Designed miniproteins, single chains, continued (5). Designs and how they scored, part 52

Each design is a single chain, and the fold is of that chain. pLDDT is the mean over its residues in the fold that is shown.

## One batch from the design tools (miniprotein)

Design m17912
Fold by ESMFold2-Fast:
Structure m17912 (fold): chain A 59 residues (1-59)
Amino acid sequence: VSDKAVELFQKFLNENKLSLDELIEEIEKDEEKVKEKLISYGLSEKEAEEIIKRLKELG
């Protein structure tokens, strides 16, 4: 994961006022929709998938 991907991810969390726990809950409800939202923020498909994978390991 690049530094730019981390910055875009933090921007996504801040703009949506999501905690990591809330984001994990959203992934459990609709993983594909969360991936699409991350890509819309400028993340690549591979970067979005890697972030989702890591969050699933934490939940």
Scores: mean pLDDT 79

Design m17913
Fold by ESMFold2-Fast:
Structure m17913 (fold): chain A 68 residues (1-68)
Amino acid sequence: SVNNALAKVFELAQTDPEQAAVQIDKIGLEHAEKIAEILQTIGEEKALEVIGLVENEELKEALKHFLK
């Protein structure tokens, strides 16, 4: 479930940014806008830290675009 994956991203983004990025890469580009919405709730500084650790370059750029 994408909702379960997004809840995991929210939790990990605050405690383990590297594992949050791994979960984001697993969710993938299809859900980039929803991922960015979750990251916006944790604040810009933490959101950018997590995004910086995302390995998929297209996903990373999509998240940066949606974060504005």
Scores: mean pLDDT 86

Design m17914
Fold by ESMFold2-Fast:
Structure m17914 (fold): chain A 83 residues (1-83)
Amino acid sequence: SLEEAKELLERGKEAFKEGDYETALEYAKKALEIFKELGDEEGVAEALYLLGQVYAAMGKGGAAVHYFLQAQEIYDKLGIKPP
């Protein structure tokens, strides 16, 4: 459900703030899957952006850039500024 995806994304953001990158990735990926199934493009972009932030914090710049570019493409299409 949309509510489940938003809760998972929130938990992922909290895990990221706490430095628990493994848990942050798990929640972000689960949220991404549900947002994709629902066609919630804004939710997809937010989850991809979180994945980029987590990989950047882990020192995985290549993965971070990959996710940030995907999120940016969606934000640009929707006319929304990234977080």
Scores: mean pLDDT 87

Design m17915
Fold by ESMFold2-Fast:
Structure m17915 (fold): chain A 81 residues (1-81)
Amino acid sequence: MSMEELKAALLAQFRAQAAALVATLSRALGIPEAEAEAIFARVTAELEEKLAKAKTEEEMEVIRTQGLSSLADELVALGEA
């Protein structure tokens, strides 16, 4: 598998996991859908930029895990505000 195919697969995996996380946390914390979607879009864009610069599978997995953590942290912070 090429590096580009790996990046595309990881981005697809992140988007699926992030969408599930957004749905779960926005429901649990009462976050307006528009605000949750805005955070999801921004975190995804930041992840895509980092992923474009990644050179190893290990680096890509760290980017995916950190992206999900950042998304969760921002949604929780918004729900607690």
Scores: mean pLDDT 83

Design m17916
Fold by ESMFold2-Fast:
Structure m17916 (fold): chain A 56 residues (1-56)
Amino acid sequence: KEEIDKVMEKNGGKLTAEDVLNLLRKGVISEQQAAKLLELVAEKGYVTKEEYDKIL
């Protein structure tokens, strides 16, 4: 949770595909959570905090 908040702060409240993959590699999120977040990135280029909170 803290790791994700730090990434969002650095990126102005957005997660990119690279950020999602890095969180998955660190074990902060599950493979299923990463798949849902990557779907949103594919649709609009990033994930917002509100979208992340609905998935996690």
Scores: mean pLDDT 77

Design m17917
Fold by ESMFold2-Fast:
Structure m17917 (fold): chain A 96 residues (1-96)
Amino acid sequence: SLVDELRRIALELARVVADYRNGKISKEEALKRIQELVDKAIELLKGVNPEMAEEIQRLYDEAVEAYEKGDDEAFLEAVSRILDVLQRAIRELEAA
């Protein structure tokens, strides 16, 4: 269940990034959807791996800062790093 929920979040996050890159959604809509997905991921991980939840929060804060500065490359890089953390969390849970 937890692994399946994290996989769904990772897939949705990747789709948001793709839709933004392809001009299907605004950067504002992308940030809003990313925030919702990040909040869900943090809530799921908080009880099982609080260190990884804190890492995702920090990377999201970096994405928000890049968004506010108009730095599209830094924004997408921070979101990509969130996706990498989610994929690492999935792998660690599957290996347990």
Scores: mean pLDDT 88

Design m17918
Fold by ESMFold2-Fast:
Structure m17918 (fold): chain A 76 residues (1-76)
Amino acid sequence: SLAEEARRLLREARRLIEEAERLAETDPERALELLKRASELAGEAARLGAEAGDPELVAEATRLAEEAARLYEEIK
């Protein structure tokens, strides 16, 4: 289902954000790549969540996208 795919993408985005946080000081270039990918996945999850009619999924996806963007700005 669209909701299941959105949840899968959100879990992947969260893992990428966590990995980027661990790499921020030792490999900032890699961290920025992971955050960019996390933002893309969160954006796709928000689209799928909206199509599934699940406002909670949309809100969670939007929050993760904003978190990834904020971390990206802090590291660059």
Scores: mean pLDDT 89

Design m17919
Fold by ESMFold2-Fast:
Structure m17919 (fold): chain A 65 residues (1-65)
Amino acid sequence: SLEEIKEEFVKKLRELMEELQAADDGLRAHSDDPAAVAQYRSRIAELTARFQELLEEYEKKLKEV
C-alpha cells in the first residue's frame, strides 16, 4: 500500500540521516587529521549517493501503486 511504502521510506531515511550526522560529527571531531577528514568526506559522499538511490527506489514504488 501507499502507506506502507511511505513508512518504509521514512524509516530508511531516518537511518541514513543518523549515519550522515555521525559522519559529519566525526569529520568535525577530527578536522586536524587530513587522513581522517578524507575518510569522513568519502563516507558523506557514499551516504549522499545512497540517499539518491533511496529517492529513486521510492519513486519507482510509487509508480507501481
Scores: mean pLDDT 85

Design m17920
Fold by ESMFold2-Fast:
Structure m17920 (fold): chain A 86 residues (1-86)
Amino acid sequence: MKVIIVAKNLTPEQKAEFKAMADYLKSRGAKVTVEEKGDTVTITAENLKIEEVIGLKLRAIGLELDGAKVTIEEEGDTLTITIDFS
């Protein structure tokens, strides 16, 4: 399974948090690519375990409860999580 996280309208502190999350996923054996453009960070993670995928979904729900706009989309074997802090 492939997970794409698109985090938008980030503060510098939030960018650091998403980069730390990407490093964590790499430490768990995922193949991770990080792209930064302005206030947007895109993380593409491949070879995630089901437990890591569940963890990412739960984190996204937590961010939505804290006021972020969250969209979760599934197409084939790809899960896309979009998080907007605007």
Scores: mean pLDDT 85

Design m17921
Fold by ESMFold2-Fast:
Structure m17921 (fold): chain A 74 residues (1-74)
Amino acid sequence: ALEEAKKHLEEALKAIDNGDRQAAIDHVRRAAEAMKKLGKEKLARRFYLEVLDAITRGDYEKAKEILKKALEEL
């Protein structure tokens, strides 16, 4: 579960760097699911909402910042 969450956060970062918006969103969703399974539901909800907002606004620098912070909080 922890390794699964970290894997999807890292893959989301790669997807953003590659300009693959759909892959980034899919990995963000999977990371949030893995965090919820770890009992980190508040972190998962905050992370999911903030990173999707950043991606939707085209603020990819902010999206990467949020993803890196989530990796540090795990």
Scores: mean pLDDT 82

Design m17922
Fold by ESMFold2-Fast:
Structure m17922 (fold): chain A 55 residues (1-55)
Amino acid sequence: SELELLLLKIVLGATELVIERLEEKPENPEAQKLAEEERERKKELEEEIRELEEK
């Protein structure tokens, strides 16, 4: 649905901002681990968006 696609794109944008903030702390191992986890979530969101756009 159009609304679902819109919401996923908003979440994707928010996820990217979180990754950027965490990457600003390269000396913090917890922040780096969280950045990696958020990158995995970003990939899942991108795949979900692609599937919805293919419908």
Scores: mean pLDDT 82

Design m17923
Fold by ESMFold2-Fast:
Structure m17923 (fold): chain A 55 residues (1-55)
Amino acid sequence: VTAEQARAAARRLKEINPEADPEKIAELLVEGRFEEAAKLAGLPEEAVRAVAEGV
């Protein structure tokens, strides 16, 4: 994903889970570390991947 897509996805994930750290999630998504991003978001990896790929 691009940095812009990662930021958009992280913003969306924060709407789902307000406790999520959007900046850290965006960094992990840019690196392709979807499992770690999912753990921080409190969501399944499949859901996080779908959000990131859907932006």
Scores: mean pLDDT 76

Design m17924
Fold by ESMFold2-Fast:
Structure m17924 (fold): chain A 96 residues (1-96)
Amino acid sequence: SELEKEIEELERKAINQLIALDILSGVASPEAQKLLEEAKKKYEEAIDLLKQARTSSPDEAQKLLEEAKKLMEEGNKLIDEAFTVMRAEEQARRAA
């Protein structure tokens, strides 16, 4: 079904993003690391909801899918904030 495909695609996307966040955390400043860690928690929660969706009724699965999408959007906002922090830190280093 289209719903099952969408759940699978979002789960794959979320897992790939967690891998990317682990790599980014290794090179990020302490301030940026805090934002990336919050983003990781949002993505982990989204993955848990997507796993629940796989064993849920279609109506419940749709609700869980939409909740997972919102968590991933919140995570993406935190990632954008982390990059903003890192850019500001780099600019400050160049000005010094």
Scores: mean pLDDT 87

Design m17925
Fold by ESMFold2-Fast:
Structure m17925 (fold): chain A 62 residues (1-62)
Amino acid sequence: MKLLAKVVRDYIAKKENELTLKKGEIVEVEKIVDEYYVEAKSLATGEKGLVPKEVLELLEEL
């Protein structure tokens, strides 16, 4: 099952493998990478990359 998360604040990518996201965007969480980052796909752009967990709010699974 894919988890959806809402971006709670703007984030600008600091590395080439990170996503730049705007507050209010929805991402699909594909993998938990570590205690700080997830791998996510932007539903707005279709791009995949690392996102800090602190800028995401997980949405309901159902």
Scores: mean pLDDT 78

Design m17926
Fold by ESMFold2-Fast:
Structure m17926 (fold): chain A 71 residues (1-71)
Amino acid sequence: GLVDSLNQIADLVKQGKNEEAASQATVIAGYLESKGQTELAKQLREAAKLAKQGKSEEAVKLLNDVAKKLQ
């Protein structure tokens, strides 16, 4: 599900696979936006941006926060 996908993206960030993590987070953000979850989509786009900047701890925190809100 979406929560499992977000947890996998957080693991990619922890592995230093920041571009792959950012790409996948952006895809999920687009999906959430299409479902009217605009604030969660915005948070995932910020997580993708942070991952690309190498701000891994901040990116992981946002990914985990979004995953918790989707449960």
Scores: mean pLDDT 88

Design m17927
Fold by ESMFold2-Fast:
Structure m17927 (fold): chain A 92 residues (1-92)
Amino acid sequence: DVKDALLDRLAQIVMEAAERHGWSPEARAAAERAMTELQILLSLAQSKEEMLLAVDRAVERIARLAAEAGVEVPPEVLADIRARMHAAVEAA
C-alpha cells in the first residue's frame, strides 16, 4: 500500500529529527501519538492536498501534545520536519 509506505517514511522523518535534537521521552510520546492520528487521516485522504493538510495537522499536534506534557519543541525544528514531510508527500 502506497499510503503505508508513505506513513513509514513520514514516521522516519519525525523520529530522525527526535534523535538529532535529543527529544525528551515526553516529546517522543507526543510525536508517536500524532503519527498514529496521521495514519487515520492518511487512510481517509483522497487527494495529495488532503495528505498535505494531514501532515500540517500532525506537526501542529506534535507541538500541542508536547506542550501539554510541559515540553516546547523549537519552532525551527517543527518547520524542518514539516518541510521534509511535505517533500515526501510530493514525491509519493
Scores: mean pLDDT 86

Design m17928
Fold by ESMFold2-Fast:
Structure m17928 (fold): chain A 84 residues (1-84)
Amino acid sequence: STTRAQIERLVKAAEKSKDPDEAGYYLHQAIILAEKSENALEDLKFIKKRLEELYKKSTDEELKKVYEEMIEKVEEAIKKLEEE
């Protein structure tokens, strides 16, 4: 499977997870895959948009905190790639 398809599956797994630790694990793995991809910047921006949507739709405070933390990690990764 392509890297984007793997990232999408990990983000979807996180979305379905009600456990904050499990959701965080899947999202962190998605970010790691995106950073190593041929289209790292595009894949990281994709994850950021999905995380922002999940944050807005979630009613669970603990899951929202995980999404917020992962958004911060994605933004830091994007910044490092754009600081060239």
Scores: mean pLDDT 85

Design m17929
Fold by ESMFold2-Fast:
Structure m17929 (fold): chain A 79 residues (1-79)
Amino acid sequence: MIEDLEEVIKENPDDVTALVSLGKLYLEEKKYEEAVKYFEKALKLNPNLGSEVYEALAEAYKKLGEEEKAKELLEKAKK
């Protein structure tokens, strides 16, 4: 699954849907640094992504001890 999505991103680096999916899979695998990387890439390409993406990125940052970054993302999720 992760390898399949990485192949998609390798061919289409701006595939926002694939980036979000890969971020979610890394979050489930508890690979929080990778989850942050892919969610941030997706949000940089499309900042209008739904609140669930901001919330997922905030969760990853909390797990990494980045409380202030998580707080800022949760405020953005409220819109």
Scores: mean pLDDT 80

Design m17930
Fold by ESMFold2-Fast:
Structure m17930 (fold): chain A 67 residues (1-67)
Amino acid sequence: VTQEQLDLEVEAALYLIKSAIYKMEADRYEKLAPVLGEEAIKKAETLRKKSDEYEQKARELVAQANA
């Protein structure tokens, strides 16, 4: 394994952690939607989009490491 592959794997892991944090926050807002209304739904949607973006970035980094 090269140093570049290890660096990419570490960066990917950090993006996966960020993705997980945003997923947790999105789930929290969705559970609060019955109380907070449409605003909570919109926040959850924004957070899920951020989570998906970070997960996509992590997948790209893993693909680069395996290339």
Scores: mean pLDDT 83

Design m17932
Fold by ESMFold2-Fast:
Structure m17932 (fold): chain A 66 residues (1-66)
Amino acid sequence: MVSVPVLTPQGPRLLTPESLRKLIEEGVGDADVLEAIRRVLEAAKQSDHPLEKEVRAMLEEILAEE
């Protein structure tokens, strides 16, 4: 399973699909949570590494589930 460190309102966390889903649910209406998710997606998109592509796809899947 792929995980990505990201800064949340409560500090840095390792993002898995499960933890990212909880972060979105907990941060509804919180700009810092949305910014953290945006930064992770942006960083993953800029990478040529296969792992970064996998992480980006995973994050997009979670966000689409909303």
Scores: mean pLDDT 59

Design m17933
Fold by ESMFold2-Fast:
Structure m17933 (fold): chain A 63 residues (1-63)
Amino acid sequence: GTLDPLALEAAALVALGAIAIVLGNDATAITVLSQALALAAAANDAATAATAAQLLAEAEAAA
């Protein structure tokens, strides 16, 4: 696989956003996942972008 720094950062932010959701910190999750989505899009990583978008929608619905 290709080690793209933007894709790796996006994946890490997705993980942080998921943790923020389980902690009930939806505002932090929205901020982190919004950044993850932007970085995944810039990296042309459709799978990470889709995951970030889904989690972002869940965080926004919970907030």
Scores: mean pLDDT 83

Design m17934
Fold by ESMFold2-Fast:
Structure m17934 (fold): chain A 81 residues (1-81)
Amino acid sequence: ASEEALRAAIEAIEAADPNETVSQVIKRAGDAVAEKVGETRAIAVMFLLTAIAVEMGIKDSTPLGEVRDELLAALRAELAA
């Protein structure tokens, strides 16, 4: 379900290299979600992560280490809703 997809994305972001760019991490999260809960859920999570990044003013080239806590907080808020 949607909550399983969000949890998979959170786990992928927590495990991601802080030197990877936000765009690379969104792809990594999508790949992890696809492997656990399928392609349709992966596409939905990638769109959500992209929307969060855009709303926060985060550039695709931003290193994950600079914004990991903010991205995780936003995803955890979505999971709690």
Scores: mean pLDDT 82

Design m17935
Fold by ESMFold2-Fast:
Structure m17935 (fold): chain A 62 residues (1-62)
Amino acid sequence: ALEAARAAAAELPGEGGELALAGIAAFEAGDTAEAHRLLALGGLVSGRFDAAEAAMRALAGV
């Protein structure tokens, strides 16, 4: 799950990728709400909603 999430996050360019990786770090720390917020923001900033959604699904185990 974490490997798939990191792979999807790597598809987000620039600041979007940094936000997505921060979201994954928040999930590993147990803050699921912050993880989803940062991943959604990463998708918005980068325009790569598909990759952000893939990362969120990987973290959710779906």
Scores: mean pLDDT 78

Design m17936
Fold by ESMFold2-Fast:
Structure m17936 (fold): chain A 78 residues (1-78)
Amino acid sequence: MKIEERAKEVLKRVEELEKKFKEHESGMTPESQKAIREKLERARKLAEEALKTKDDLEKAEKLVKEAEELIEELENPQ
């Protein structure tokens, strides 16, 4: 799979998780809400940076992998 496609997939997953988070945030502590928002923002920034850095494939791969790991943590918390 191309790095650009992976980065775009991360951005789509961030959007979906933000929608899910907004629907369910009333059941969460303020600390949990802040942690989730910070992880979503970091994943988005990493994916955006990977899209900008696609001419350096090794760097883009590391950025997109880090973004994917953050999304996996948000989808599978404990």
Scores: mean pLDDT 78

Design m17937
Fold by ESMFold2-Fast:
Structure m17937 (fold): chain A 63 residues (1-63)
Amino acid sequence: SAEALALTAEDLRALAPDRPLSEVLTPGSQAILREVGIDPARRSAELSDEEFRRLAEALAARH
């Protein structure tokens, strides 16, 4: 589960690294970005490993 969530976060960088996250993610996923303090206007390529870790943890916590 945690491994699958990490792969999902990595896929965001692979699919659209130069696009704003708000254009790539659904509204529901954008709510998670706000919850972990990541601006939806940022691009996936701009996210640090620490920010990706926080995002993955928030996705896991949704269950």
Scores: mean pLDDT 65

Design m17938
Fold by ESMFold2-Fast:
Formats: C-alpha cells, sequence, structure tokens
Structure m17938 (fold): chain A 77 residues (1-77)
C-alpha cells in the first residue's frame, strides 16, 4: 500500500549486493560503512523475506540478491 517495504539499512545492503554480486557480511559492511552486526541483522531479515540468497563457500558465507530482492530494490527507488 505505502512505498516503504524496505528500511534505509535494508536498501543499503541490497544496493551493495547489486554492485558486488556475491559478498560476505564483512564485505557488505565495508562497502556500506555499516557495522558487521547491523549488516548481519539486516541480512537475516532480508533472507527471511526471500530477498537474498545464502551460499557457503569453504569457511565463508556469501550472500546474493534473489530475483525478488532485485525487484524490491528497483521498486524502493
Amino acid sequence: TVVDTLSRVERAVLEALAELGEASAAEIAEATRLSVATVTRALRRLEARGLVERRRVGRTTYYSLSEAGRAALLEAL
């Protein structure tokens, strides 16, 4: 109904993932200048909503935009 399905932090995380492709929470924190804790909380909310995908590569967890996440980011402009 109202155009605000994403918080400012959630939008910043989705934008960073759109630019980086696949990134760890630490890489997103560096790109956004947010704390790792803030990014991790936002990623958990976004994953629960189906807006990001999680993949483990070795010892590192990487995140990427889902199709729904990309659509939500474009609509949040």
Scores: mean pLDDT 81

Design m17939
Fold by ESMFold2-Fast:
Structure m17939 (fold): chain A 105 residues (1-105)
Amino acid sequence: SIVLTQPPSVSVKEGETVTIPNVASADVGTNVYWYKQKPGEKPELLIRNTSTLVPGVDSRFSGSGSGTNYTLTISNVQKEDEATYFSKVYSPETVWGPGTKLTVY
């Protein structure tokens, strides 16, 4: 089975850009998805198919990557972006990343 690795936490100053990496144990192609989850809220899909922004999601969010290395980028970070960010892949089974907690200061 595929293993996804994310840093457990990242910190960024408000107004700056942050990148959250996901490293897969094997090539996962384009079937990479990014979710945002705040405490007490449902997970929100941000990015599908590695780099496609979901309609209605803030354009400050973007995704990129190929092979085994994928990133979620958040530009002009706001305090409201504090959340845990999860990667997900389909290859051929569904695998969730461990999540990265974002702190804004």
Scores: mean pLDDT 88

Design m17940
Fold by ESMFold2-Fast:
Structure m17940 (fold): chain A 56 residues (1-56)
Amino acid sequence: RAADRAKLAEHTPEILRKAREAFEKGGVDAALEAIKEYFRSLGLDHIVEELERAAA
């Protein structure tokens, strides 16, 4: 959706920063959890579901 894409574009630097910090402290699993939590906070639960499906 256009609105979801706008949110992602605006928040991409913050998402990447949090994912990187989590990765440095807890590896891939921590980075994925940080990204999923951030998307949930933005109301983008459907993207979290897509990430979980892609990881399977």
Scores: mean pLDDT 72

Design m17941
Fold by ESMFold2-Fast:
Structure m17941 (fold): chain A 57 residues (1-57)
Amino acid sequence: ADLEAALAELRRLAEDPRGGVAAAAGMAVKDIEAGKMSGDEAAQAVRLLREALARGE
């Protein structure tokens, strides 16, 4: 997985005013910046948060 692309999308989701995904996306960004998350884990986080946002929550 492209870690840089996943990081950019997670930063976008952290700024999303629609609520519940922003906090989780912000935590994922911090974990990536701290070296605690792989590219595959980052891609999974993006997928799960996009699914949550698509459900309206």
Scores: mean pLDDT 77

Design m17942
Fold by ESMFold2-Fast:
Structure m17942 (fold): chain A 81 residues (1-81)
Amino acid sequence: AERLIEEALALVREAEKVAKEGAEAYKAGDYEKAAELFREAARLLREAARVAEPADPELAEAIRRAAERVEEAAEKVEKAK
């Protein structure tokens, strides 16, 4: 059971790395790259939530909420002129 939580947390750490790359792209003015990276981070977070769901539904919900926030960031960056 604990293994699913460990796998989910590993996906969360990967999402954090991708989101940091997205933030660096944003600072560099590469909004297309930043949006792509934030969307990839959100995808990883959604996968982490699916993995966590059977073992810890509350953790899965928290991760889903994080994915929503990152997706919103991607949409805002994509709409930047």
Scores: mean pLDDT 85

Design m17943
Fold by ESMFold2-Fast:
Structure m17943 (fold): chain A 89 residues (1-89)
Amino acid sequence: MEEELERVRELAEQLKSPDVEVRRQAVLELFRLASEATDPEVLREILRALLEATKDPDDIVAALAALAVGVLSLDPRARALLEEILAER
């Protein structure tokens, strides 16, 4: 889904913003998109972006990203993709 992939890439770019509020909003929007994602490629890109956000210097951004990854890991499809991403490290 081309439109959803483009939105995920835009949100991943927003995670690099110097504005902490922009980064917090990006994490929340990525989590929302993940709950709507039917394409495994879209879900993989969302999970990758959220994992990077867990390293954010802002405690709230990092905590929101960690919570989002934790909730998404309850879905077997998302969990399998998460395990693949973590194995690439």
Scores: mean pLDDT 83

Design m17944
Fold by ESMFold2-Fast:
Structure m17944 (fold): chain A 69 residues (1-69)
Amino acid sequence: SAAATAAADRAGALGEEHRQRIVELRNKIEKEWEEKYGRKPSDDELLLAIYKEITGSEEAARAAVEGVR
């Protein structure tokens, strides 16, 4: 159906946009850390920063990082 085709096309477009956004976010965070601290973030620090940007909350980001350990 036309609706099913449109939904599949939209999901594909959103997937590519999300992928691109995550790559840009990661690069931005790594660059900001290098500029501010003279080093790249650790994996844990990078995950925390990414989750903070996604959730908009430092507390929620910390809980998410602890949940994936």
Scores: mean pLDDT 70

Design m17945
Fold by ESMFold2-Fast:
Structure m17945 (fold): chain A 59 residues (1-59)
Amino acid sequence: PPSAEERAARIARVRDALRASYLQFGVPEEEAQAIADRRAVPLYDAMLTGRETARELGR
């Protein structure tokens, strides 16, 4: 399993990507950051589940 530090770094990258995406759609920086903070962990957890499934199917 990934370390807590690795998990935190990956979640931070997801948060940054979400923030950047919302900024591209014209959402204010403060709102984009709040949305990213709220959604980053659930999205990362969903991506892990999907990635595990894709890895198994891709074998």
Scores: mean pLDDT 74

Design m17946
Fold by ESMFold2-Fast:
Structure m17946 (fold): chain A 100 residues (1-100)
Amino acid sequence: SNTDVVIQIIQGSYNTLSTHGSQSNNSNVTNLSNNVQNNYNQMTTSTNNQRIQIINQMIDQGSQVYNSLQSQGDTSSAQIVNNVISQFQSSQNMLQQSLQ
């Protein structure tokens, strides 16, 4: 289902952020990965409307982290976070289509 695909995308995003956060020792990336993991756990028992709201929150959180990483000059971490935001936007579109 679209829901299962979205959950897999979010889990993959968590793995990407967790791995990069550990390798870069960047607390902003590590904190973002923890937030994504918490949101992933909430999504497993949520409705699709609630999942869309959770994904919107993750996009906002990711955007804040992206801006922080850019200000720090950590272009590598910023690119990883930007890619994850794109995956969240794709996931939101898939869930929106499932409601129509």
Scores: mean pLDDT 86

Design m17947
Fold by ESMFold2-Fast:
Structure m17947 (fold): chain A 71 residues (1-71)
Amino acid sequence: TKKLVEEAKNKLSEGKRHLDAGDYETAQKLAEEARKLTEEAKNTGSSEGIEAYVELKPEVDAVLEGARKGL
């Protein structure tokens, strides 16, 4: 679970950097990867995975929305 959360945070951080640089296609891809990792963490049923999903969902959604608006 911790590794899934850590990878999701890293993908999200990279997605934000690409979004800021105007690379909307790469930002969308990275945010989608982060979303999958957070959903996998939630599906483990651990409190840590569920907490990470709740914490990261708004940020993932924000990057996805930013990328869609830029495309």
Scores: mean pLDDT 79

Design m17948
Fold by ESMFold2-Fast:
Structure m17948 (fold): chain A 95 residues (1-95)
Amino acid sequence: SSQAIQQIDQAIQQLQQARQVATDPVTIQQIDTAIDYVQRARDLLVRDRDVDSAIRQIDRAISVLQIARRSATDPQTIQQIDQAIQNLQQARDIL
């Protein structure tokens, strides 16, 4: 749905902001991995209309972000990750 795609786009924006603030290479790699999963989920919804596969990619992104959140030391990075997780969970609920 357009609402789910909007939540996904907001999550991508928040993760890009987290990546800009993050200084730890491991945290940056985890954020990049999560962005890749979220972009794949978006493509599955827009191009393939494959909701089940999109949900699996969203779940993978959330899992990676939860790990990134534990390794992140910067409060701003943690806040952006938390906001991204919330938007991804909302997208999942709409799907």
Scores: mean pLDDT 90

